# Ledger of designs, part 2: designed miniproteins, single chains

Each design is a single chain, and the fold is of that chain. pLDDT is the mean over its residues in the fold that is shown.

## One batch from the design tools (miniprotein)

Design m38
Fold by ESMFold2-Fast:
Structure m38 (fold): chain A 68 residues (1-68)
Amino acid sequence: ELSFDELLARIDALYDQVVADLEARGEHEEAANTRATRDAMLGILRQTRDPELARAVLEWLERQYPPA
């Protein structure tokens, strides 16, 4: 299973992918909002270092932003 740091890296990478996809589609405002959400979420995860919370966040992101 993924370590906390590996989960954090995957969450960050997934947010980067979502932002890139939104910008490619011309959704600049949504891309900016997603960056802000990423920064806030990663901040919380870094402070709590809760791997269960990190897994839940990753699963939620995969659910919210499924591949087209």
Scores: mean pLDDT 81

Design m39
Fold by ESMFold2-Fast:
Structure m39 (fold): chain A 74 residues (1-74)
Amino acid sequence: MSPREKFEEELARLEELARELEKTNPGLSKFLRWVIEEARKGAETASDEELERMTEQLRELIKEVEAEAKRLAA
């Protein structure tokens, strides 16, 4: 799988999280939508190395968001 394909998969996952959170945490959902747009802009001219770095940053953000959502549900 190419670096761009991995990046697009993580973006899609983050988009799903933003949609799911829209009714329960609209502020976080809006923030995630902003992150997605910024990531898309950065990815347009990014090298494979930059895409891999951004993919790891997206994975870290997804883990943090999932942990926070779980904390708020408890």
Scores: mean pLDDT 81

Design m40
Fold by ESMFold2-Fast:
Formats: sequence, structure tokens, C-alpha cells
Structure m40 (fold): chain A 72 residues (1-72)
Amino acid sequence: MAQIILEKVPAGESKTITVTATEDSKVTVEVYDENGELLEKSEIDVKAGETLTLTVTNTGDKDIYVAVRAEP
């Protein structure tokens, strides 16, 4: 089943997101600006029983939003 995590990263802050895979999964990480424009996209393959730790640092002067999706 797909899992979706949505996090706001305020200006000048860092957020750590942890994803634990129960089955072999592709994790898609998308970073959006305050207007919903896609800034960055990454895809990571994670095996069953592995934990992925992602740290997102916002060095800008505006809030950003991170969407993390895990799909088999």
C-alpha cells in the first residue's frame, strides 16, 4: 500500500523524515515551494525491513513543503 508523508519546512529550518519499508518499495521525495511549484524530485529504492532517513534543510527565506511517497 502507498504511504504519503507531507511536511512543512519553515524558512531557515531542517526537518528529518523517517520511512520504514515493510516491503520492497520505491520512495519518491518531492520538494515544493509556497506556490506549489516543484523544486526537486528524487527516487530511492528501499528494501523490505530497511529504514530511510531523509533530512531536508531550507536555506531560503520562504517555507517549502516536502512530500514523501512509498510505493511497492
Scores: mean pLDDT 80

Design m41
Fold by ESMFold2-Fast:
Structure m41 (fold): chain A 81 residues (1-81)
Amino acid sequence: SMEKELEELYKRVLEEFEEMLRSFRSGDLEETEREYERFMEEYEKAKKVAEKVDPEKLLELEIMEGMALIMLGVQKLVASR
């Protein structure tokens, strides 16, 4: 079912979000940029399914995307010092 597919996709998004948090803590911009790209790839896959079957999970995905973008933005600002 699409609900089972979303559960599996959402788990992958959470795993990539945890990698984003680790890279952000490392202070390495290049690592954070690579993990952001990986996160966005899994996010886009999960978003397409969530849009059809689970609006609450779609909101959770959008919150994670916003947080990932903030982490990347902060690293870019710090690197430009």
Scores: mean pLDDT 88

Design m42
Fold by ESMFold2-Fast:
Structure m42 (fold): chain A 89 residues (1-89)
Amino acid sequence: TESSVEVEVVGDVVRVKSSIKLTLEENDVPEGLTLGQAAAARAAAWGAKILSLKFYVNGEELADDDVLAEKLKAGDEVKVEIEYEAAAP
């Protein structure tokens, strides 16, 4: 697994940039969620504003409307690049 995380504090806001690359296992295949729905659920859970989200499967970028279960298979190489802002503590 290859990953990187960059954190920057700008005034009252924390900006996080994260990149992770991994190979999917059989039990990692989600069902029924689009990429946009998954991103929105994560943002709500974190209390964060998503600035950008890029999701790649075997080097191909997914759209927000792509259903993850239709695009992801065991053995696929997944790269996620996410940038978000959250309120500083």
Scores: mean pLDDT 68

Design m43
Fold by ESMFold2-Fast:
Structure m43 (fold): chain A 77 residues (1-77)
Amino acid sequence: MIEQLPEEDRKEIERLDEEVKKKAEEAQAWYDKGDTDKIKQMKIDLGKQQIKIADKIDTEEAAEYKKQAEKELEKLK
C-alpha cells in the first residue's frame, strides 16, 4: 500500500494526489461556468495522474483502478 512504499515514491504519490485534488477543484469552477472543453481537458489530466499513482502501487486493486481510469479516459477522447 502507499504507506509501505519507499519514502521517495510515497512523496511523489502524495504530490500527484495533491495535484489531482487541486485540479478537481479547478474543474468544478469551470463546470459552474459551463466551459465543457476545459472540463474535458481537466478530467483527462486528472485521469493520467491517477494512472501514474496506480502504476507506483504494486497491488491487484491498483491494477484494476488503473484499467478503469484508462477506460474513462478513452470515453473522453
Scores: mean pLDDT 69

Design m44
Fold by ESMFold2-Fast:
Structure m44 (fold): chain A 63 residues (1-63)
Amino acid sequence: SAEEAAKILEEAGFSKEEAEGIGRALYSRKEIFNEEGKERAIKGLMERGASEEAARKAVEEGT
């Protein structure tokens, strides 16, 4: 869920505002999320400063 994704991102070092925004974006794409979409989301989070482990956890467990 968006709330679970936001919590994981806050634990990974994102601000509450950033985490909530990203969590909402991940949730809005949940029904059309495939392997290619997951990899794009992980790369996007890494570009924002997340480690690969934190980005992958947020995408896999937060959605």
Scores: mean pLDDT 69

Design m45
Fold by ESMFold2-Fast:
Structure m45 (fold): chain A 84 residues (1-84)
Amino acid sequence: DKEKELIEKAKNEIIKLVAETLGVSESEVRKYFKDTKTVSDLIAAGIKMLKEKGVSPTKLTATSIRMIGIEIDLRLELERLKKE
């Protein structure tokens, strides 16, 4: 299922980005995100985690923009897949 593959790829990219921003393992980030269902929920949880861990406003803004970019790219790819 190409749709599921695209969603999982986006989720993994967001998890990796949060892990790299915090300097922690992806497994630690995955524990925090265990109850998230959608990419939007994952982004909201990621922003909350970054705020909780005291990431600077500049890093928070930059990482948030990158996460939103991943979601926009996913949405565009899902729309293209729907037209095939």
Scores: mean pLDDT 82

Design m46
Fold by ESMFold2-Fast:
Structure m46 (fold): chain A 56 residues (1-56)
Amino acid sequence: MMDEILQQAQKVGQTARDAALDAGHSDEVAQQAQDRAYQSMLESLLSGSNDVVTPP
């Protein structure tokens, strides 16, 4: 179900934004951090695998 995937991605994005603001970055940088974290999480979740794969 997509709802859980979207909520998890949004939560990760919000955490990244908050961390950037706490580190003293601008709102613009925080917004970029949120977008990147959200996109990375969506890509990971939509690939159907949540396991860490170590390259050879």
Scores: mean pLDDT 74

Design m47
Fold by ESMFold2-Fast:
Structure m47 (fold): chain A 57 residues (1-57)
Amino acid sequence: LSQEELIKAGLQALEEINKLDLSQVEKAKRVVEFVKSLDADEATKDYLGKLLLVKLQ
């Protein structure tokens, strides 16, 4: 996946996670698990993880 495709996939996953009736901590754990599952380098994962965690509701 390209960086653009990874960001799009991450934002879609975040939208789904934010719809769940979970605590902010539990949502953060799901975001971290999702990012770890991606076939991407560590720098891209770190960037995406930070981007998604800032956008948690």
Scores: mean pLDDT 78

Design m48
Fold by ESMFold2-Fast:
Parts: structure tokens; C-alpha cells; sequence
Structure m48 (fold): chain A 88 residues (1-88)
């Protein structure tokens, strides 16, 4: 379901950001790989509109992180944006 996909994405994004803020490079790469796999699966299933909406949400979040001077968070979200752009 769409709710299950949203819950899974929110959990992965949360875990990824926690690893980034804790400078845990190994966990960061692990969660980033899991995000890539999930995004590739969604693209394969034809969920392109969902991916485009997610991209817009993340771009808005990126602008806010830059405004607040959160350089770590901004770089982390830019990496996720790049993954979505790769599958679109």
C-alpha cells in the first residue's frame, strides 16, 4: 500500500539522517543503498508520479536546511535527491 511505502521511506530517511549526524559512514552507506533499492523498485513498478512528488518535497526540505545552515543535513538530502533523479 502507499501508506506502507511512505512508512518504509520515512523510517529509512530517519535512520539515514541519524547515521549522517552521528558520522557513522558505514551505516550511512548501508541505508543509502537500501534507499536506492527501494527507489529503483518504485520506478520499476511505475510509481513515477510518487517519485516526482517526493523529489519536490526533498528539494523544499533542502532549501530549508540551507537557510538554517545545516550543511550536514543539506549534503545528506542532496545525495537522496541524486538517487531519485537517477531512477527518473
Amino acid sequence: SMQEINDQLQQLLSDYLEAVYNDDEEKKQQYLAQLRALLEQLAAEGKLEYLKELLEILRTLLERLKEFGDEKGAAAIEEVIALIEEVL
Scores: mean pLDDT 88

Design m49
Fold by ESMFold2-Fast:
Structure m49 (fold): chain A 76 residues (1-76)
Amino acid sequence: MEFKVEDDMVKLIKEFLEAKGVKVSPNANETVLRALYYILEQGGDIKGLEADSTAEAFDQLEKLNPEIVAANRVPP
């Protein structure tokens, strides 16, 4: 299901992901960052994820965890 988070929470999630070695574009939206956080919370290890745009981040994330992305993806 689609959801949104506060800017401060997005910053916290981004810092957490960067600490885990995930490189995320500055333009990544809240849904992508939250989905990445969910994967890490489930014990997943995301390494080498790099994205220049939100679309690229979604495509890479979907390859890692298609079910989580499908549940949280922002509509086109």
Scores: mean pLDDT 56

Design m50
Fold by ESMFold2-Fast:
Structure m50 (fold): chain A 88 residues (1-88)
Amino acid sequence: MESKAPERLVEAAKLATEAVKEAEGEDVPHAIGAALSAIGAQASVEFDPSTPPEEAGREGGRSLRENAERLKNPKAREKALQAAEAAE
């Protein structure tokens, strides 16, 4: 499948999804929130080409970072923070 989103938004979605795999218990909802923020940013650009990638990345990255900071597992948190940096 072809992604029309910038590579950075694709990488952010991938990293945030990896954070979900590292998350357990109470971290799972926050890891899912981070992944949804990253995937939402990518999807916004792919399904609406008029969406500015820079704006989608900033808004998605900010929401992703907020969820990442709530993660207790260091591995899940690091992956989610890397996703936020990639989206921003």
Scores: mean pLDDT 78

Design m51
Fold by ESMFold2-Fast:
Structure m51 (fold): chain A 87 residues (1-87)
Amino acid sequence: EEEERRARAREAADKVYELALKIGASPQVAESVAREVEAILTGSWELLKSLPPIAPDELTPEQAKKLNEIRRAAVRGEWEKAEEIAK
C-alpha cells in the first residue's frame, strides 16, 4: 500500500536524521541524508535528483564513512547495525 510505504519511509528518515546528529553531522546534512533515504525507499527519483550534494568540508572523513554506513543499513532495514555504527 502506497500510504504504508510512505509512512515507513518517513519513519526511516526520522531515524536516519537522529543517527546523523549523534555522529556530529549538522542539521542540514542530517536532513539531506534523511530525505535521500526517504526518496530511495519511496522510489522518488525526482526527489533524489533535487537533493543538494554534501560538500566534502561539511563532514570529517570519519563522519562521512559512518553516515554512508548508516544510510546503507537504513535502506536495508538493518536498524541495530545503524545504531551500532552511530556509537
Scores: mean pLDDT 75

Design m52
Fold by ESMFold2-Fast:
Structure m52 (fold): chain A 88 residues (1-88)
Amino acid sequence: MEKFEIELEIGVVEVAAAMLRAVLDNLPVDEETKKKIKELIDKAMEYINKAREALKQGNFEEARKYVEEAKKLVDEAMKLIDEAISKQ
C-alpha cells in the first residue's frame, strides 16, 4: 500500500508540473514571473526524479520526503500564477 500511494503521489505531482511547464510560454504574466515559475517547476521535477530513485531503492521515507518537497514547489508555482493572473 505505501509504495502504491507514493507512486500515485509522484505521478500526480509529475503531471501537474509537466502541465505547468507546457503552458508556461502562453501564461499572461510578465517575464520575471515566468522565470520564477520555471525555476520552481524545474526544482519540483528534480525532486520527483529523486523520489522515483528512492522508491526504486525501497527507501519509502526518503521518497515521501522528496514528494512533499516537490508538492511545495508546485503549490508555490500555482500561487504565483494565481497572483499574476489576478493582477488585472
Scores: mean pLDDT 81

Design m53
Fold by ESMFold2-Fast:
Structure m53 (fold): chain A 100 residues (1-100)
Amino acid sequence: SEIEKLLEEIIELLEEIAELVEPHDPALAGQIRRLIERMREALREGNYEEALRVAEDALVLAQIAAARLRSVDPETAARVEELIRRMQELVKEVARLLEE
């Protein structure tokens, strides 16, 4: 499924974000990883709408992480922001496909 492939790509981006965030904010990285697990559960159940909803929740946490990183590690913040931009594009595509 194209939707499954896109959601799996979102999970990969979230894993990279969690790895970048963990040295600075292990609690926030842990929250992102818990949402990744919820997305994987939703995918196993074929519940793509739930997987997308959880991805949007994870995107909010990633944006909070990037904002916090800007003052302490601007290079890592810029990398997280790039991953967030890619994730936003994938989220929009999944939402578009779910309406068709």
Scores: mean pLDDT 91

Design m54
Fold by ESMFold2-Fast:
Structure m54 (fold): chain A 65 residues (1-65)
Amino acid sequence: MLTEEQKQELIDFLVKLGYSREKAEAVADGIAEGLSDEEIARRTGLSPLDVAMARIAAAVIQAAK
């Protein structure tokens, strides 16, 4: 599960990639809640590929201890 700090880092990263803050927050919330890529895509309107990229970013953030 993403910590609040890791969630904020993910949101900031996605915004830098050109996602709106609203979409970035929705994706980060879905990942933090443990939702599937397909479910996050349905809720956010992003492609499954975009969600998968966000998940990879979240995994990298969690690994950087």
Scores: mean pLDDT 81

Design m55
Fold by ESMFold2-Fast:
Structure m55 (fold): chain A 64 residues (1-64)
Amino acid sequence: SNELKEKFKEELEKLERDAALRVIQGADPQQVAEDYRAQRKELIEKALKEGLTEDEINEVLKSL
């Protein structure tokens, strides 16, 4: 649904902003990248469980 896609997009955008802020604040970029990849994977798995299709997830990822 559009509501689930919007929610997923907002969660991804927040994750990306939080990761960028951590790097600006002096965190190790490699550790931030590893954390980001793990958290992004968890968000994708959550979105699939909530009823988003792989195509809908790919549309959101492409829109970022």
Scores: mean pLDDT 85

Design m56
Fold by ESMFold2-Fast:
Structure m56 (fold): chain A 105 residues (1-105)
Amino acid sequence: MEELRKKLEEFNKEIQAGIDKLEKLYRETVELVEKLIRENPSQEAYDKLREVERLYGKGLLAIRQYRKDPEKAKADYDKYVSKLENLRKEIEAELQALETARAAA
């Protein structure tokens, strides 16, 4: 009884940590892509915003599946978090390139 309660508490803590990490990454990446749209509005910038929203939704879906299939859910979560982190780095690099171009002009 006590051991099952501790495992459930740990499980709920891990889920909440996963949600918090994904939400923070989503929020920070949205701020960056909104800055990119403001500084250099393009179809590509809007497509990046759509991809951020898609990856966030897929990450949330993975978290929801954790109770049914923890192994697959964790793999899917890690995959979508990694893709979102890579997209964030791409947006940061594009913003840096715009800053460099402005400094050269």
Scores: mean pLDDT 83

Design m57
Fold by ESMFold2-Fast:
Structure m57 (fold): chain A 80 residues (1-80)
Amino acid sequence: SKEKEELMKRALRLLSIYAEYQGIESAKEAGAEVDNPEYEKKVLEEYEKLKEEIELVRKLALESKSAEEFFKKYEELKKK
């Protein structure tokens, strides 16, 4: 359904933001210079705005054995 497709796109976006956030934090820990401060700022701002849902989606992804199981659990939580 369209609702399921939107939910899938949202989950993928949230996981993408988390991966980008981890990349920035790991680079900072390694002492790497930031080549694009505007990009870094946007990623950090998006992460802070969506942090609770990102943490939820990440937890579900780690607990799920398949993409199908992940989306089923995520859909159930979003309907509540």
Scores: mean pLDDT 79

Design m58
Fold by ESMFold2-Fast:
Parts: C-alpha cells; structure tokens; sequence
Structure m58 (fold): chain A 72 residues (1-72)
C-alpha cells in the first residue's frame, strides 16, 4: 500500500471524526493532533508501516478528543 493512499484515508478519517465531535474544544484538539499525525505519517516511506502507524495515531487522536469532550 502506498503512503499517499494511507494519508488520503487518514485525512478522511480525521474529517469524519471532526464531523462527529460535539464540542468546539474537542474538534480543536482532534484537528491539532490529527495534523501532527498526518505530518508524521508523510515521513514514513514504507506504505505498510504507514498504514499501521495511521491506525494507532488516529486511535490516539480520537481518545484525546473524546476525553476533552467528556471533560467539557
């Protein structure tokens, strides 16, 4: 799998996450940490490794955004 395809899928995942979050604070956290995750993924040249890291990074972004939403 190409890193470019992994980045496109991760970007779609982040957009979907942003649309489902209920608070502006949670959306801000998801956007900031999501952009950092996408930047990190863009430096991974192995598409298989990029796909594995994408799943882990997106799960972490979701967890942090939901924690902010629960604390609001």
Amino acid sequence: MDTEKTLKLAEIGLRNMLSTLKTEEAKRVAREKGEEALKKLSTIKDGIQANKEAAELLAKVRKEALKVEEEA
Scores: mean pLDDT 78

Design m59
Fold by ESMFold2-Fast:
Structure m59 (fold): chain A 62 residues (1-62)
Amino acid sequence: SARERLKTERVQRILAYLAAHPELAADALTRAALDVIGEAVGLSPVTVKRLLEDLAKGRVTV
């Protein structure tokens, strides 16, 4: 569906950013890291956290 595709594209964008910034990837779920990632990918820190948690729980496939 379009919603699942958008969710996957957002997760892939976050993962691409983290691959380029390994210092943030080491502790990505901290408030400071979520703020930086969110600003870089155009998402709220809460949305970034939820997407990373969904990925960790297997609710999103990439």
Scores: mean pLDDT 80

Design m60
Fold by ESMFold2-Fast:
Structure m60 (fold): chain A 102 residues (1-102)
Amino acid sequence: KREELTRLISEALARVRARPDMTRQEIIDLAIELFNKALELGYSVEEAVTLAIITAVGMARDAGLSYEEMLEVAREVAERLEKIYNDPEAVRKGLERALSPA
């Protein structure tokens, strides 16, 4: 489980590095795919949300987005997951964990 998820995250990040023309929407779509895969691997909704948001922020950073744009990507991923899964508390907790104070 962990090894497969780590591989998927690494592949997502490598894909952005190979395609610097990758759009913000494509990054969000990949994060949603990762969320669904994490659930299939038996992670909780909160864990899957956290992993998807962390990966989306990492992809946005590697795509050359600003810090504010990276935070906006995290918010858009959270909003889409809330609409898809309809559990705003789990999504909120996952987002807060992903963006924990530095």
Scores: mean pLDDT 77

Design m61
Fold by ESMFold2-Fast:
Structure m61 (fold): chain A 80 residues (1-80)
Amino acid sequence: MKTEITLLDGTVVEVEYEEEDTVGEVIDKILESAELSEEERNALEELKEKVKHLTVKELEENTGLSLGDIIRRWIELYLS
């Protein structure tokens, strides 16, 4: 499957993953493929430390949010 993540500058990043992939693995893919500011990189690395052990499916089911929405909200909160 894939998700779209909208960064704070309006840039949309697509990342492909399986539901059984860990959140840490998906964040690593974003960090490797996306052109991110230093602040956005730091926000994603911090999020990775908190939730890296969960699968994408577990995180989405626990929050009721898509992975893209979770990442966007985390970046907004971290940089506020």
Scores: mean pLDDT 78

Design m62
Fold by ESMFold2-Fast:
Structure m62 (fold): chain A 115 residues (1-115)
Amino acid sequence: MAEELKKLKEELEKLIENFKGTPEDIAEIVLLLGEIVALNLKVEGKEEAAEQVLETARKVAEMIRKGESTEKLIEYIRNTIKDKELQELMLQILGLAYNLAGDDESVKEIQKELE
């Protein structure tokens, strides 16, 4: 488990260092952050929550690759995750990915949902 988390962190660091701001790059960051968060939830014994985060991150990554709007991504997360804490956590993952991409408008839309 610790080695698996280390490998995911190394993948994330490598992606950030070579980041070009493409939808593919943003999608990969969302997926890797989702995997890291899901692994941590699983260690805490929250296996169902971990599965929800991972499935949601995978679908959100696909939507980003297809060029879906930030509003549609937020709506998908809100409709898929009913637990408020997990919903906010997934929105934070999305916000961090767009922040790393320098997409200030998308970050503002996501932050509005967290207030």
Scores: mean pLDDT 81

Design m63
Fold by ESMFold2-Fast:
Structure m63 (fold): chain A 100 residues (1-100)
Amino acid sequence: SVMDELEKLLEEMRRIAAEAAEAARAGDTARFRELYDQLLELSKKMVELVKKNLSKMSEEERKKAHDYLDEMSLLLVGVQLLGDARGVALELPKIPYIEV
């Protein structure tokens, strides 16, 4: 089911987030970046899966999907904060105030 697939994606994100935390504690910026990029790809898959199936979901399933997306968001924020605290977070590219 879609809910089982979302749960499996979230479990994979939890595993990768744990590895990213280890990389951050070790000061391994390259490994942290690789793992963080994988988390972003998985989060995109979760969002697309929810969007694609939203019209087929019951109200109860939509609430559960929202809970999964909330947990996904908290994992990403937690990993970013740990990366920042350990000095291994991705620097956001300087976005120019005015693009020509």
Scores: mean pLDDT 80

Design m64
Fold by ESMFold2-Fast:
Structure m64 (fold): chain A 85 residues (1-85)
Amino acid sequence: GEELRKLAEEAYKGGGDFAGQMAEEGAKSGDQVKAAGGVAGIAALVVEDGGEIDKEEATKGAAEKYKISKEMAEKAVEIGVELGK
């Protein structure tokens, strides 16, 4: 919801290392919204740099790596792609 978008924007503006740290800290603490925010920030940075995101592969990879649900990972990737445009 609103908190996920806020964390996604914070992660995106903080840069790649910050976004990665947010995702990893969220995973370690069991905070799925924080982890998803970091994932969204990473996705936004990739899109801003002209990179292409395979949404299915990115969703699966994020869910596995950061221990978030596939539904949460999908929302994070979608938010990140929109922010990076």
Scores: mean pLDDT 86

Design m65
Fold by ESMFold2-Fast:
Structure m65 (fold): chain A 99 residues (1-99)
Amino acid sequence: ELAERGERGAEEGLRAAEEGDAREAARKALEGAGLASRAADESKGGEEAERAARAGGLAKEAGTRAARLSEDSETAALGTGAAVAGVGAEFQGRLQAKR
């Protein structure tokens, strides 16, 4: 399931952030956000949409932490991009879940 893969990617991003690896956290957060967004778009509501929303929320947090830990502008931009994408996925997932 795309939502499950997105959730796993975001969780790996959060773990990387906890370990102080901002670049890996940003990369995993962006991967998770992309998968969560696709899951939300492809969902027909219900549990899959709810999982996509949760994956998006986790990607937002991982991306935000990555940007905060970053020591270079490229990693900060990547983390911020992942956080924004995660917000979008969370919003779309919540809308689909209510259908």
Scores: mean pLDDT 84

Design m66
Fold by ESMFold2-Fast:
Structure m66 (fold): chain A 66 residues (1-66)
Amino acid sequence: SMEEKLKKAEEIIAEGDAAIERVRASNPKTAPYAELAIARYTGAKVAELDPELGKKYLADREARVA
């Protein structure tokens, strides 16, 4: 169902965001590069469930990485 897909997408996003936080805590200087890689992987996984949601997640995340 759509509700199950949204719940799964939220879980994937939460896992990706948690991984980004761990990298930021461990290696602040290199974190932006790892953050982009994790965001792209997370966005691709979300896109398997909802292509538009995955695309939006990736675009929003890329805009925030400096």
Scores: mean pLDDT 80

Design m67
Fold by ESMFold2-Fast:
Structure m67 (fold): chain A 73 residues (1-73)
Amino acid sequence: MEEREKLIEEEVKRAEGVLDLISKTALDKGNVEGAKNAAKAVTERFAEIHPEAGKRAQELADKKVKEVEEKLK
């Protein structure tokens, strides 16, 4: 049980790092659609590995995409 939760946490941390890079790139390029598409692809891949990690990654993706949209207004 503990090992499974640790795996989920590690996957979520990996997703967060990737989403941070996506957000920074989108802000630099001014490309919100690119950020949305990349975030969706990342969260779908994490959901395939572990559904719970995918759900947490999707929540992070939604927040980061919203921040990018707000900054590019």
Scores: mean pLDDT 78

Design m68
Fold by ESMFold2-Fast:
Structure m68 (fold): chain A 64 residues (1-64)
Amino acid sequence: SAAEKRKALLQQAIELDATAGLYRMLSSSYRLDPSLAEKAREAEALADEYDAQGAALRAEAEAL
């Protein structure tokens, strides 16, 4: 059903938001060590990517 599809999309969006949060925390941790600046940037880029994916899934759920 449409309700089941919407629920699945929203659940996936929640998981993506949680993953983005973890990568932001990881990026902040890496920034404490200047030798890990590249890893910090990679973690932040991944967080932004997961946030964008979550937003897309929420938009898809709204369209159902």
Scores: mean pLDDT 90

Design m69
Fold by ESMFold2-Fast:
Structure m69 (fold): chain A 97 residues (1-97)
Amino acid sequence: SPELEELKARYDKILAEARELESRFVDIYKANPDKISEEDKKKFEKVALKLVIYLNMAREAIENNEPVETVKIYLDNAEYYLKQFKELLDEIEKKAA
């Protein structure tokens, strides 16, 4: 269905953006390990875990032909945590500069 194809496209976009942000975090950490506090690392780990959980739930819902509304809820949550991930990364980059 067109609606399901749109949700699959949303999933792929979130996944791609999440991977790019993770790669960017790894590069910052390797360059500046002493500039990332334990508190910021724990915040990052919590947000990353939530993002991974909701992306996995969305993928499984799509694969199992669950209702479009269910897939949308998981993707909406994934996008929320993706935004938090980006904001935390921007804060860490600002501190590392």
Scores: mean pLDDT 86

Design m70
Fold by ESMFold2-Fast:
Structure m70 (fold): chain A 88 residues (1-88)
Amino acid sequence: SLALELEAASTSPEALARNVARLVALLAEKIKKWEAEGRMEVMDPEAQELARRIMEDPAGVLRELAERLRELGADEALVEALLAVADE
């Protein structure tokens, strides 16, 4: 996405982690609105499960993302920054 590309282009690991956490929080809010509007019913079951997880536990989703990035060999500074933001 354009927002993710723009933020990634000029950020430290800590700034990137904060931006990712903000995006996850904004997605959680948007998904809550979609659920209230009945829009969740038109999504695939797997997409509905992911959306529910983001809505119910955005911090947990952020921690899962951090651990998956670690498994893929991402910079440990980014992983630790993501975990720190999730724990706040």
Scores: mean pLDDT 75

Design m71
Fold by ESMFold2-Fast:
Structure m71 (fold): chain A 55 residues (1-55)
Amino acid sequence: SKEEIERVWAEIQALSDELQAKIDAGELTPEEAQAMRDRLVALAKEYNALLEKEK
């Protein structure tokens, strides 16, 4: 649904902002970077699947 698409996009934006803030603060560990990247990939796949379903 359009609402789900907007929700997932908002989650991607929020996580991207958090990742950038941690980089800027010098607090990002390799383990945190990998976990955040994995979550972003999962969200991107969910986002694309929702777009395909809505068409």
Scores: mean pLDDT 82

Design m72
Fold by ESMFold2-Fast:
Structure m72 (fold): chain A 84 residues (1-84)
Amino acid sequence: MLKLNEALSDLVGGKKELSEEELLELLRELAEKMGLIDPEDPNIVDLSNTPLGDLLGAKELDLRDREGIIKLLEEAGLVERVEE
C-alpha cells in the first residue's frame, strides 16, 4: 500500500492511499485526461512544465517502468510505502 501526499492526492482525485497497481492506473488515466501522453509512444508521459514534473524533478515517465515510477514518487516525497 502507498500513502499519497496532498499534492499527488489532489492530482489523483483526493485518494490518500492506493496500491501500486491503482496508483499506476490513475496516473495513466490522469496523463490521458491532461493530454500528457506522447503521441508517438503511448507509454511515455511528458511531464515538462507540469506541477507533477516539478514535484518529481522528472521530464518524462515510462508507464512500463512501474518500479522506476514508484521510486521517483518516493524520492520526491509524494508517496510512502505502508504495510497497513
Scores: mean pLDDT 74

